# Ledger of designs, part 111: designed miniproteins, single chains

Each design is a single chain, and the fold is of that chain. pLDDT is the mean over its residues in the fold that is shown.

## One batch from the design tools (miniprotein)

Design m3853
Fold by ESMFold2-Fast:
Structure m3853 (fold): chain A 100 residues (1-100)
Amino acid sequence: MEMPEATDELEAALEPVVAEAEALGRAFGEEVRRRELETVEPEEAERMGKAAEVAAATTYLLAHLGVPLEWVDDQIARAKLSEREREAARAGRRAGLAAA
């Protein structure tokens, strides 16, 4: 039997959940970006997609770790985002929780 260090054990235990969170975030962010390209400039659509991606991935990960999601809601409210980017982040937060 291998005897990994505590850090390696935590990394190994979190690896599947982190990978799932990243995959979910990327898929949702790309969906938001493609949808918004019809309404906003490409650069803004990319920023909205990225905000949704980060919020979805973070929410999914924290929900699986049992961390209160009020922290995510506070971070989105306080972030220096445009109103559209903030709406995209809130959509990502909802998608991340729904997938968890």
Scores: mean pLDDT 79

Design m3854
Fold by ESMFold2-Fast:
Structure m3854 (fold): chain A 67 residues (1-67)
Amino acid sequence: SLTPEEQAALRQVELNLVKALMFIDMKDYEGAEYWIKKAEELAKTLSPEQRALVEQAIEDVKRRLKL
């Protein structure tokens, strides 16, 4: 089970990735890279199990950044 703190951190990773996708759609790639970096930094604070839940989403957004 996720603690409230882990749930909040996981949610914030997801929100940061949504922001990155918005910047990709705006063709603001510098803004997109900023939010991907923030998502990656926050994901590093998660347990390995929780990190695994967001790793694929982070990688998918990073692939989308390649256009």
Scores: mean pLDDT 84

Design m3855
Fold by ESMFold2-Fast:
Structure m3855 (fold): chain A 66 residues (1-66)
Amino acid sequence: SVEELIKELEEAIKNGDPQAAAEAGVRLGQVLGYDEAVKIIKELGKKYNNPEVAQAAIEGAKLGSL
């Protein structure tokens, strides 16, 4: 589910895991498309003050939305 994907993404960003964040980003991009995925990723990146890991998820979302 989308809620499960967002939870996995949040944990990855919170824990500073760029590989898990990128993987979750790919799946989120596949389901929601790039623009919607990036909105969620950016909010989580701000919440956990982890812009580098959030950027890995954004790159994943770009690949997933192609």
Scores: mean pLDDT 88

Design m3856
Fold by ESMFold2-Fast:
Structure m3856 (fold): chain A 75 residues (1-75)
Amino acid sequence: MSDDEILEFLAEALAAGKATVTALSSETVLVSATDADGVELSVVLTSEGALKLSQAKTAEEHLEVLREYTLGTSY
């Protein structure tokens, strides 16, 4: 998967209430969700990005925040 495809999936999962947000440190958080094939997709954000994410309501708004504040993706 491309990084952008991972971010699009996670934005939709966040809007649907299907993503998990986990603190990794005082400065970073992990956003993760599992796809239909059982693969866990994740993105690491700054704490500022996590705050912006909490204010987002739509998949489009979540995607914009993820693109701006991402530190890296994984699958």
Scores: mean pLDDT 81

Design m3857
Fold by ESMFold2-Fast:
Structure m3857 (fold): chain A 79 residues (1-79)
Amino acid sequence: PVILILKVSGPSKETIEKAAEAASKVPGVLGVSVSYVDDTTAVVGILAEDEEAAEQAAKALEDAGAKIESRSILPKEPP
């Protein structure tokens, strides 16, 4: 399993909620959490079975109207 952490923005809290719901419906996504910074900005954590599912979830967020401002994926390979 992997964790994808995204900072997202959207025109409204409702748009971000719909985007998170769309991400949670992606096959291989085990869980989605949302922490609102304000009504148009949130940090979204996606727990996925693998990197492919995490990438599909990120695409679902964008397709639903959220803009991905930054992203990080864990675990990372040690140097």
Scores: mean pLDDT 80

Design m3858
Fold by ESMFold2-Fast:
Structure m3858 (fold): chain A 64 residues (1-64)
Amino acid sequence: EFVEEALKNAEKYGYDITKVALEMRRLAVEVAAWLGDITPEQAEAELRRIDEAMKAIDEYEKKK
């Protein structure tokens, strides 16, 4: 679902803007983990989802 929403946003707002938004989300997750607002396990899971979405956008962009 997260990857599907990221691809939908890439089509609507553009690939570059969507990738920047994912990078900002990655930074927010890393900061939250550093502050202890989320567990290391939660941070790892969210970062993995963001990385998967980023990879899917890059592959989808290459195919178009």
Scores: mean pLDDT 78

Design m3859
Fold by ESMFold2-Fast:
Structure m3859 (fold): chain A 127 residues (1-127)
Amino acid sequence: MKSQLNEILKLLKQGKGGQALRKALALMESMITNEKAKKLFEEAVELLQRAIDAFREGNVEQATKLAEEAVKKMDEMVKASDMPPEAKEVGLLLFKYRAASIALDSERAKEYRQELQKALEKLIEHL
């Protein structure tokens, strides 16, 4: 766990947000123990992937809407989950960072990326 979180943090600091997202999603999935939270996580990941696909197709409006729906599902997931508060914060900030990036909101994306880095460092310290 601690080694994987350090790798995710390194990728974020290098601006490799897509690689960081992939590794973070795999790690979060391994921490989800209840079936309701698992289902909400799967729905949030599907919505975020659909947002990324719409963005690649040039449909920024649809991509932004799907990304906002993914953030809402992730918020529902963290509320249903028994994960540590630090892990919940990392998960929600990760989705907010990616949603802001998809919306081309560079200032908010930068803010969420910085908050995500701090949340990851805090989670690593508490392991």
Scores: mean pLDDT 85

Design m3860
Fold by ESMFold2-Fast:
Structure m3860 (fold): chain A 70 residues (1-70)
Amino acid sequence: MAEELGRLTRETLLRAGVPEEEAEFVARRVKQIAETEGPEAAIETGVNYLRYLGHDEEAEELRRRAEELL
């Protein structure tokens, strides 16, 4: 679960044009949150970061795909 949420977040950020280093950092944070606070908090973290960057469509896709893992 946590690893898959991290991978989905990384892939979505990369497709949105976010640099590799930033995408990897955010994905690692999402994985950590999934392990410590649970998958719902992790999903919101990734989604909110994409929205903060202006990638609303990718944020919605991340939420949909991540919720399918729950």
Scores: mean pLDDT 84

Design m3861
Fold by ESMFold2-Fast:
Structure m3861 (fold): chain A 68 residues (1-68)
Amino acid sequence: MPVLSREQLEAAAELALALARARQDERLIGKANELVSMLEAGAPLEELQAKLDEVDALMAERSTRLDT
């Protein structure tokens, strides 16, 4: 996985939350909100990256053939 800056993590979190809300996926919204809350709380980049990886993994699972 690429190492992201805090600014990139913030942008990724906003995008993930927007996509989750557009899909009305409560689990994805929850994970994206956790990432946003961690960013606002000043969590370490390592923890932010791990949470983003969780969101990305969930989005990838949701994007399997059944979602087309």
Scores: mean pLDDT 74

Design m3862
Fold by ESMFold2-Fast:
Structure m3862 (fold): chain A 93 residues (1-93)
Amino acid sequence: MPSLEEQAKLLKKVLEEELEYFRELLEKEKDEELREKLEEVIEKIEELIELLDKLIEASKTNKEEAEKLWEKIKEQLGELQELAGEAEELRRK
């Protein structure tokens, strides 16, 4: 299995690409309600990237802290999926 550090680095790269995608969507969007939801999605991705940076650092010195951060990241990923789903629903209506 890949190390927790390697998994975190890969996830960070994916989230950085998603962040760029949602920022481009926000720039082109004119609907205020959808813009507010896209801003919430962007903020959640930024928070996740910060947590992943903390996890990568902790993985070098404190395995227990790294595992705790990973559980928090999994919870935050669930919240991100919910917010992204709400944004897609607004786009379809």
Scores: mean pLDDT 83

Design m3863
Fold by ESMFold2-Fast:
Structure m3863 (fold): chain A 62 residues (1-62)
Amino acid sequence: DKNTYAVMAYAAYRQGLPQSVIEEYAKKAGVSPEEAIKRGKEIVDRSSAAGREAAREIAESL
């Protein structure tokens, strides 16, 4: 899945891995490194937002 490779490119960027690693994931995603990082970040941010909402609902029930 191209989205999985975009997330991997963003994760590599966040970990400070070499640019060559980011470029390989971006190539597998079929986009530029910049676009892969942007897309991966958007996916992670949306997943994190869902996690925050779930945590809020649990906290409200305590």
Scores: mean pLDDT 76

Design m3864
Fold by ESMFold2-Fast:
Structure m3864 (fold): chain A 83 residues (1-83)
Amino acid sequence: ATATAAAEAFARWEAEEAAAAERNKAAVEAQRKKIMDTAAEVASLSREEQLRLVNKAGEEAKKEMDEQIAKAEEEAAERARRA
């Protein structure tokens, strides 16, 4: 196998993984914004209660993002083996 072919395959894998990670980041930020907008509507609640809601949403979103990244890495490794 040529180094060029291997480099091309790896570059495609990295690009696909980066694109998936960016989409996941955008989704996480969108969910966080929705939670913050909801918290703003109930501004009468204590600031600590609002912060807890945001933090909980952030933790769940991060876990989903980490899972998506792990899946993308596995799929990219599968594609590299396929080449």
Scores: mean pLDDT 71

Design m3865
Fold by ESMFold2-Fast:
Structure m3865 (fold): chain A 84 residues (1-84)
Amino acid sequence: MEELKKKAEEYIKKGNEADSQGNFVESANYFIKAAELYYEAGDKEKAKFYLQAARSSANGARVQGREDEAAELEKKIDEVEKKI
């Protein structure tokens, strides 16, 4: 599953770039996508790690006053975490 891991790494890079720019909603969505790809590749440890990264970004969005978007992100993260 080399292709899935490579795509996950690309999403991680984009997530880190978005996070550094304060675009926490976009960052969280990239980390969720990376976690889903790691789960599909059988890497449950990395999947869980990037779901935690997504939660951190969602909290960043909440701190910015984007509470509804942060709540939607937390719901998505919870749904992915239940699959792992």
Scores: mean pLDDT 87

Design m3866
Fold by ESMFold2-Fast:
Structure m3866 (fold): chain A 58 residues (1-58)
Amino acid sequence: SAQEAAYQKGYDLGLKLGLSGLAEGTREIVEMANKEKWSPEETRAYQRGLLEGAVEAE
């Protein structure tokens, strides 16, 4: 689904950035949502992926 795709994109980015890069990744969420024309649900999925990926990057 589109939400699963958004989550996966966030997760992959989180894995690359780690917790130290999380603030930068979080700041870019609005720009990414506008660029990709995401729904609020897709934006939330991306946010969850970003956080979970960053935690896993430890």
Scores: mean pLDDT 76

Design m3867
Fold by ESMFold2-Fast:
Structure m3867 (fold): chain A 89 residues (1-89)
Amino acid sequence: DREETRELLRRALEDPEALVERIERMVRGLLEQAASWPAEEVERLARELVRQLEEVAALARELGHDETAARLRALAEEVRERGRRLAEE
């Protein structure tokens, strides 16, 4: 549901620093837990997290939060690289 996601994101972006910190903590925690998962499941998680982070970053940019969008895109690149390394291990 794109409209509900956009509304939730708009409200969360009233405190963009807290939003980014929570997303970073959640994503990094998931990747740490995923280190014990089968490689195929790690790949799927990383791919889905990257997709969602890129979508959230695009919406943040549309709402005028360019710095927040840049941080979320940087986190997506971190997820892509860490997910790749975990799956290749």
Scores: mean pLDDT 81

Design m3868
Fold by ESMFold2-Fast:
Structure m3868 (fold): chain A 75 residues (1-75)
Amino acid sequence: DLEKLSKESQEALREVGLEANEKNLSFEEMIKLAMEKLYEISEEDAEIFKDILLESANSEESKELIEKIYEEAKK
């Protein structure tokens, strides 16, 4: 549940969603942006968000994509 994240992280994710809609970002670009923002706020919240995404992922392809984006954002 996103409610496990801090209020600041939840608001950052909302802003990412608005930016993704405005700029017509792909799902991959949106998730990458969300993770970059969360890592700037809190590494703990970034890990919680990763777990939420993995739990809600409907396919192995989506899970692999999430893991790849996390590896890239961690750099």
Scores: mean pLDDT 78

Design m3869
Fold by ESMFold2-Fast:
Structure m3869 (fold): chain A 65 residues (1-65)
Amino acid sequence: RPPVPETIKLSPQQAAALREIRARDPRFAGITDAEIEAREIPSSKVDAVTLVGALLREIGRTIEL
């Protein structure tokens, strides 16, 4: 059922993509390795729409390469 999450949950592939994004985009610099390993990013650290958009771009780029 649709909970109202205050965290953005990631797949393992999205977590790997986020590590790459964090190195290049200062909007994600506040996200810790522990949060990426837990695959749960607090919405207070980054906007969910911004994070999902960046993850989709990075995953697309990585598959393309």
Scores: mean pLDDT 71

Design m3870
Fold by ESMFold2-Fast:
Structure m3870 (fold): chain A 74 residues (1-74)
Amino acid sequence: MLKEEAEKILEEVKNTDDLDKIYELGSRADEILEQALKNNDEEAVRIALETHAVILGKIVFHVIDKKEEERKKK
C-alpha cells in the first residue's frame, strides 16, 4: 500500500513542471515517509526519499532561474 502510494507520487512528480503541484506532491511524500518510517517499510522509505530528491532538484532549478532573472535586472 504505502509503496504503491509512493510510486504514484514519484511518477506524478517526474511528469509535472507545475511548482504548485510539486509542493502538493511534496506534502504527500512527507506523509508517506512518516508512515513508512513508523511501519518500518524500507521500500516505501526509499521511494519517498527518491521523490523528495526529485522535488528538491526541480525546486532548486526553479529558484536558480528566478535568481538569475533577478540578477539581470539589478
Scores: mean pLDDT 76

Design m3871
Fold by ESMFold2-Fast:
Structure m3871 (fold): chain A 68 residues (1-68)
Amino acid sequence: MAEERAEALAAALRALGYSDEVVEVARHTVLRTDASEEEIRELVAALGKAKDDMEALEVIRAHRARLE
């Protein structure tokens, strides 16, 4: 379910050291878009290229715009 995928993503991002803001924005994006496991993997791969929280938030925004 989207809730389970969102919580799994949140836990993974916290473990990787992302800020609470990045984690919550990513979690809400998965819930709002009902993102698939594949879409979540694409988001995680894109986040891995971000240098800081600002770039991470821009990555999430671009991903959300693509799915909405």
Scores: mean pLDDT 78

Design m3872
Fold by ESMFold2-Fast:
Structure m3872 (fold): chain A 64 residues (1-64)
Amino acid sequence: SDLAAELEALTEEALKALSDDEVLRRIVQDMREQVLATLTPENLEKFRRSLEALLARHQEREAG
């Protein structure tokens, strides 16, 4: 399904951005597995928001 392809793309982009942070990469992978178990547009949107918040926090730590 298109949802599975979008989940994979979001996950890959996040992991690439977090290439230097193994802890955050594990969190992203765990979140992906949870979303994949109940793959709906609503859960994919929640995943996207969680990734956005996580990436923003990571960028704050690198910029500060």
Scores: mean pLDDT 80

Design m3873
Fold by ESMFold2-Fast:
Structure m3873 (fold): chain A 83 residues (1-83)
Amino acid sequence: SSLEEFFKKLKELVEKSKEPLEIVEKGGDEKEALELAEKIVKEVKELLEFAKKVLPEPVIEEVEKALKEIEERKKEVEKKIKE
Protein backbone atom coordinates (compact mmCIF):
# COMPACT_ATOMS: atom_id res chain seq x y z
CA SER A 1 0.00 0.00 0.00
CA SER A 2 1.05 3.64 -0.49
CA LEU A 3 1.07 4.18 3.30
CA GLU A 4 3.37 1.15 3.80
CA GLU A 5 5.72 2.51 1.09
CA PHE A 6 5.69 5.92 2.82
CA PHE A 7 6.62 4.44 6.23
CA LYS A 8 9.29 2.23 4.63
CA LYS A 9 10.91 5.35 3.10
CA LEU A 10 10.67 7.23 6.43
CA LYS A 11 12.26 4.27 8.30
CA GLU A 12 15.08 4.08 5.73
CA LEU A 13 15.81 7.82 6.18
CA VAL A 14 15.82 7.51 10.01
CA GLU A 15 18.29 4.59 9.76
CA LYS A 16 20.46 6.41 7.19
CA SER A 17 20.59 9.47 9.51
CA LYS A 18 22.99 7.45 11.74
CA GLU A 19 25.63 7.26 8.95
CA PRO A 20 26.99 10.87 9.05
CA LEU A 21 28.13 10.57 12.70
CA GLU A 22 29.74 7.16 11.98
CA ILE A 23 31.70 8.73 9.09
CA VAL A 24 33.08 11.45 11.43
CA GLU A 25 33.77 8.94 14.27
CA LYS A 26 35.84 6.78 11.87
CA GLY A 27 37.93 9.82 10.86
CA GLY A 28 36.28 10.04 7.45
CA ASP A 29 35.43 13.06 5.29
CA GLU A 30 33.64 15.68 7.45
CA LYS A 31 32.29 17.49 4.35
CA GLU A 32 30.80 14.21 3.04
CA ALA A 33 29.20 13.59 6.46
CA LEU A 34 27.64 17.10 6.58
CA GLU A 35 26.39 16.85 2.97
CA LEU A 36 24.77 13.46 3.73
CA ALA A 37 23.14 14.81 6.93
CA GLU A 38 21.78 17.86 5.03
CA LYS A 39 20.43 15.65 2.20
CA ILE A 40 18.61 13.37 4.67
CA VAL A 41 17.04 16.37 6.50
CA LYS A 42 15.88 17.75 3.11
CA GLU A 43 14.31 14.42 2.09
CA VAL A 44 12.42 14.09 5.41
CA LYS A 45 11.18 17.71 5.08
CA GLU A 46 9.87 16.80 1.59
CA LEU A 47 8.09 13.74 3.08
CA LEU A 48 6.56 16.00 5.77
CA GLU A 49 5.26 18.50 3.16
CA PHE A 50 3.72 15.58 1.21
CA ALA A 51 2.19 14.14 4.41
CA LYS A 52 0.66 17.54 5.35
CA LYS A 53 -1.20 17.62 1.99
CA VAL A 54 -2.56 14.03 1.75
CA LEU A 55 -2.07 12.01 4.99
CA PRO A 56 -3.99 12.05 8.32
CA GLU A 57 -2.78 13.98 11.39
CA PRO A 58 -1.30 10.94 13.28
CA VAL A 59 0.99 10.18 10.30
CA ILE A 60 2.04 13.85 10.06
CA GLU A 61 2.95 13.75 13.80
CA GLU A 62 5.11 10.62 13.24
CA VAL A 63 7.01 12.36 10.41
CA GLU A 64 7.50 15.48 12.60
CA LYS A 65 8.97 13.29 15.39
CA ALA A 66 11.31 11.59 12.88
CA LEU A 67 12.41 14.99 11.52
CA LYS A 68 13.26 16.21 15.06
CA GLU A 69 15.33 13.04 15.70
CA ILE A 70 17.17 13.45 12.39
CA GLU A 71 17.81 17.20 13.00
CA GLU A 72 19.25 16.36 16.47
CA ARG A 73 21.58 13.79 14.84
CA LYS A 74 22.71 16.46 12.34
CA LYS A 75 23.47 18.83 15.27
CA GLU A 76 25.60 16.09 16.90
CA VAL A 77 27.58 15.73 13.64
CA GLU A 78 28.11 19.54 13.55
CA LYS A 79 29.28 19.54 17.22
CA LYS A 80 31.68 16.63 16.60
CA ILE A 81 33.23 18.39 13.59
CA LYS A 82 33.79 21.62 15.59
CA GLU A 83 36.13 19.59 17.87
Scores: mean pLDDT 85

Design m3874
Fold by ESMFold2-Fast:
Structure m3874 (fold): chain A 91 residues (1-91)
Amino acid sequence: AIEEAKEKLEEAKELYESGEEDPELQQKAGLKLSEATVIALEVLNTNPDEEKRKEAEELLLEISKFEIERRAKEEGLPQEVVDKMLEILEK
């Protein structure tokens, strides 16, 4: 399950990278991110394996970082602001 979520995140990243001006690909990428998030939350809440729960937590952080970086780039936010937002997420 967690590996599937990681694959969906990578697919989403690829779709955003290749589909800059394609709203259909951007929508598909958003769905992949949502699917990855749901799977990671399910693992975090239900999996008895501590290592798997840690992987889910790390994946959720990675998804959040990716979304922040994407939105910051689209909105033209300074890198300093992005760096601070990412630092906050790591705590």
Scores: mean pLDDT 75

Design m3875
Fold by ESMFold2-Fast:
Structure m3875 (fold): chain A 100 residues (1-100)
Amino acid sequence: SSAALAALREQAEALIAEVEERLRAAGFSDDEIAYVRTLLRVAVGEVLEALAAGVPVEEVQAALDKLRSQVERDIADPRAAELVVEALERLGALAREVAA
């Protein structure tokens, strides 16, 4: 439903803000935080568009799993990579809740 998608968007925005605050507290630069914010915002947008189009949640989860693997390769600092991976896992859980 449009209400469920709006709720997912709000929860995802709160999740991104939480990740940004944790990265800032850990001493990451504004450029590094902006990179993670952009990556997570793109992922959230793609999830919302896929769910709105009626894409099966299993396909959405497969796309998030592929992005997780990419993050583990591309983000050199394991502390930052771990926070992004946790955020993608939480986003996948929110997507499954909306699809149910």
Scores: mean pLDDT 88

Design m3876
Fold by ESMFold2-Fast:
Structure m3876 (fold): chain A 79 residues (1-79)
Amino acid sequence: SMLEENIAETKRDLDRALELARELAARGTPEDRALLRALLQSAEETLRFMESHPDFFPQELIDYLREVVEELRELLEEV
């Protein structure tokens, strides 16, 4: 279905964001750390928005984004 396709596409986009975050963490320059923090902030803001409107967003996406946010936080603790 179109909804299932949209969920799959969003998950792929989030996976790409995590790959970028891992590259930023691996380089670990002040500029890379600033970008990683900005990425985390954006993800946290999106998660808060989705959690505030659960009737409009599939729980599967909210749960997936929550895991992404957790992984981004862990990467920042390593940098």
Scores: mean pLDDT 85

Design m3877
Fold by ESMFold2-Fast:
Structure m3877 (fold): chain A 86 residues (1-86)
Amino acid sequence: MNPILEQVKEIIKKKPKYIIVPHSSEPTRSDIKSLLEKSGYKKEESYVFGSYEQRNEKLEELKKKYPDAVVVKRSGGLSISVFVKK
């Protein structure tokens, strides 16, 4: 089993705090999304940034707006997706 997917399952079993789940490939991102959706999470927001500074500013904003969200971020990338439990 993929260790990242097992970590995401453990996060889902607990009341989630603001979590960043790194991924390095498209298959891992798809697997994480599928797992979150099956567990009652919905993709609420998605962003692609022009810079790391813009990304980091948005991440701090999102921590305040969605304190219990799961944020999926590409390792070394400028895109994020925010998942919240319905």
Scores: mean pLDDT 69

Design m3878
Fold by ESMFold2-Fast:
Structure m3878 (fold): chain A 94 residues (1-94)
Amino acid sequence: SKLAHLATVQKVTVTEVTEDGFTVSPLPANARLGDIVLVEFKGIVVRGKVTEIDLENMTATIEFFPDDPNREAFLSLIKPGDEVWVALTGERAP
């Protein structure tokens, strides 16, 4: 795994997939709205933004950047029930 060596990396489950991103459970620790994250699945890494946090269900929605070269490959493989690695970058969306 490309992200497994990062101290902030967390394994989460995909609960929903949309055209623009996906929802994960549990809520990644210390995630905030506007955080830029790296997500890895089956050796593919994409960059996304946390666009929604549901504190009642402890879930987060992550939207892909539309210009990410790995977006289409990631979306073609990811399904509800899949586990992904999420790492916080420390960057925030403008």
Scores: mean pLDDT 82

Design m3879
Fold by ESMFold2-Fast:
Structure m3879 (fold): chain A 81 residues (1-81)
Amino acid sequence: GGMEGAVVAGKATVQDELIRMGKVEAAEEAAKAIEEAFKKGLSPEEAIEVGVKKALEMGAVTEEEAEEIRKRALEAAERAL
């Protein structure tokens, strides 16, 4: 529960989706980006956004796939609050 639980749930969702797509390196980098953003004081929503943008910057996902991953990760984070 709480914001830490929300970040963990969102991070797990982003990683799971990227791993299913065969993008293991992007999953690891996105997870690190999410953890660092949260440690810097960003909200769970903002931290998840940073991770998804990292996957986009790496060319691991299209903009459409990134939007779907973001939506699912935010829904998971909200349920964990």
Scores: mean pLDDT 87

Design m3880
Fold by ESMFold2-Fast:
Structure m3880 (fold): chain A 70 residues (1-70)
Amino acid sequence: DPSKYLEAAKKVAETEKDPKIKEYAEARVQLSEAVAASDDDAVLEYARKIAAFPEEVRKEANKKIAEIAA
């Protein structure tokens, strides 16, 4: 459910103490909002930002989002 994922990502962005994980979660929220708005330029910008994060940051952030979305 994309809406559960978005709400979980927002919660991680609000509550996460690790600034790198928080920033990743914020970028995921921005990407989801850009997709919903059909803003292709914003989608490309946030997709590139997300891809630039270290693998370990992406793994930990996505794990936390998935646990909240479950």
Scores: mean pLDDT 81

Design m3881
Fold by ESMFold2-Fast:
Structure m3881 (fold): chain A 82 residues (1-82)
Amino acid sequence: SEMEKIKERAVKIGEKAMEEYIKLLESEVVGVSKPTVKFLSEDTVEISSKMKVLTKDGKILETGITMIVKKSQLDELEKELE
């Protein structure tokens, strides 16, 4: 279905955005969760990606990114994150 295709595209965008975010963190990454996608409206999706990082004192913290993206922006985001 079209919604399943949009969801898969959104997941890949979230994964690539998280990879770029990890490069900026300068922290040890312990784990990364598969992005979740929620339809906020017919034309807007919320993409949430989470990760766990190890702090200097041995504590595990959860961080991540949340993106609100219009369907019209998917092509541009895919191109920029490739």
Scores: mean pLDDT 81

Design m3882
Fold by ESMFold2-Fast:
Formats: C-alpha cells, structure tokens, sequence
Structure m3882 (fold): chain A 66 residues (1-66)
C-alpha cells in the first residue's frame, strides 16, 4: 500500500485538521492505510492527510482493502 499512486474519483472538501481536501482527477500517493474507511495520502502539491477510501479510484480502493 505504501507508495501506491491513485487518483481522486470525486471532490472531497475535508472535515478537520487530520483530513486533506482533494479534487476529482487529482493524483495522490498513499502513505498509510489507516483502516478500511480511511487512508493517509500526499497530494501532488505536498499536502498530507486522511481521505475516505471511496474518494479514490476503484483500483486504489481495492488495493488498500486487500
């Protein structure tokens, strides 16, 4: 899971200091699988935080749930 690249399937605005906002089509790097609902990612502009797995593309979401 570490170093896995993915793309946001939809916009996510975040809801706290532990989350990061992403836009549909934005590339992210998966840094850590927090649980089955959230991953920690780094955006292309260097921001880091948690996003819901469902915000990521199908290939990335399946990779983090296996």
Amino acid sequence: AVGLRGTARRDFAGFGPDTVAVRKGEEVEVLEVVNDEFVRVRTSDGREGRVPVGVLDDETAEAVTI
Scores: mean pLDDT 74

Design m3883
Fold by ESMFold2-Fast:
Order: C-alpha cells, then structure tokens, then sequence
Structure m3883 (fold): chain A 84 residues (1-84)
C-alpha cells in the first residue's frame, strides 16, 4: 500500500515548511521592495521545483541555526533514500 508515498509527502511538507519559514524571515530583512519581490518569486519557483531542502539548509546556515541545518540534512537524506 501507499505508506512509502505518504512518508515521502510528509517529509517533503516538513522540509517545505522549514524553507518557507526561513524565506519569510529572510525577505523581512530586505528593504528594497523590487528585490524582495524578485527573491520571493525565485524562492517560490525553487520550492515548486523541489529545491526546498537546499533553500532551507542555505538559510539555516545564514542565520547560524546549526541544529536546524543538521535536522534539514537528516530529513533530506531520508527523503532521498525513500525516493530510491
């Protein structure tokens, strides 16, 4: 049955939520409204393309959140193993 597909979706949603939270925090620091809009559109495209783990990891390191960066890496590795 679909247990593997449900676990994959659960992991993707968890990583996607982390990515969106970090993107919102990062964009709140951008004072240029045109740059902020362009960056939001870029991040939305990258997340839609399945790059949420890379985005979340990059921003976690940028904010010094080493513990969250490790968690994102662990989730991404588990997702990759399940997609094989």
Amino acid sequence: MEEKKKEIEKLREEIRKLARDYVDTYLSMITDPELRKALREQFDRDIAEGKEASIALELAYRFGDRGTAQRISDLALKLKELEE
Scores: mean pLDDT 81

Design m3884
Fold by ESMFold2-Fast:
Structure m3884 (fold): chain A 75 residues (1-75)
Amino acid sequence: VSAAEREAHVAAALAHLAAARPRTPEAQRHIDAAVEALKRGDYAAALGHLHLALQHDPSLAEVRAAMEELERLFG
């Protein structure tokens, strides 16, 4: 994955997370932690937090879309 492709996937993931409307404060907390992990380039930590956000609010389609964007960085 090129730097430009990586930047595009991270930007798309961040846009999906900005559109998310979590129903629980726990889901919001994990989305916020995932955003901070993405800003520092820790994609594994970001994915871990997004999985936890879905455990607290499984209805978050935007979180699933963000995870798909980030998974494209690994292969």
Scores: mean pLDDT 84

Design m3885
Fold by ESMFold2-Fast:
Structure m3885 (fold): chain A 104 residues (1-104)
Amino acid sequence: SEMEKLLEKLEKVADLLQEAGEKIEELMKTDPNADKKKLAKVSMEVGAIALTVTMTARMMRQGKLSLDEAQKIVQRVKKTLLEIKKYATPDVAKIIDEAIKILE
């Protein structure tokens, strides 16, 4: 039950981080005033966290990662998302906030 709840949360977070990446890519293509270097950095870091979340869920499903180990990874993910939020655009920061709330 607790493992199933965490897996559902990780899937929702992965979807939100994918949405954040898509918004960053759209801004880089459509906004002539966009700081493309800053957006590329945010995109790279959001992508790395999305991969971590996806791999954590996969390893849990394969029995290679315990619930306790996964929860420790979740705490690191939350900390990293809070750091990324400091220099993200307002729209991306809002999605990061939603991801952090799901993981609480």
Scores: mean pLDDT 87

Design m3886
Fold by ESMFold2-Fast:
Structure m3886 (fold): chain A 67 residues (1-67)
Amino acid sequence: EYEQIHRELVAALREVHKLIQELTDPELIQKLQEQVQKALDAIASRDLEKAKEQIKQIRELLKQARS
């Protein structure tokens, strides 16, 4: 499970990096960066439930940015 969650985080980070290059909304960029940091902190503390929730929040923000 840890390996799977780590792979999902890496995939989400790649999408965030790509999208940030195209975004002009500083508030949305800041929110994405904050959620990324929360996900990284959860992985570092091995809080897998928190990490899953933060990755889900990153994906929802990515959907909002694309709409």
Scores: mean pLDDT 75

Design m3887
Fold by ESMFold2-Fast:
Structure m3887 (fold): chain A 93 residues (1-93)
Amino acid sequence: MIEVKMEAPQAAASGKKLVTVTVKVNSKEKRTIAVIFRGKDKAQVAPAFSTYLGDGETATFSALVPASVKEIEAVVEDLDSGEVVKDTVAVPP
């Protein structure tokens, strides 16, 4: 099972916000994890990340996204199982 948690977005450079997601894997086998940040329109708004996590391990990913987006979705996929877990956070003005 994959646990996904987005933090509240933080101010960054003009016109951008910093978004952060923490991913935890609860699996007896190591998992190849892909992470993508998307807007509500499903368009990718930052470069994709990948990592390799074992049982109880966590990884944190941060990206700069345009402050004009009102909502950011982190899409976390276990590439070995095809399981997809999402978490969404509102981007304040």
Scores: mean pLDDT 79

Design m3888
Fold by ESMFold2-Fast:
Structure m3888 (fold): chain A 62 residues (1-62)
Amino acid sequence: SLKDHVLRVLRGLGYEPTTEDIEILAQYVEKQEQEGLSLYLQQQLKVSQEDADYYAKIILKP
């Protein structure tokens, strides 16, 4: 599922997301919204813009 994919990627990057983080990020993945993904990672997980842009690309990649 998209939620399992998001969880695995974030755990691989050293983050432990909440259930709510997973649900919101999975919606961005389903809609292919890279900018929304990056902004959410910056605001909620406190990652830098550069890292968030890179992580968003990884999360969106099939």
Scores: mean pLDDT 81

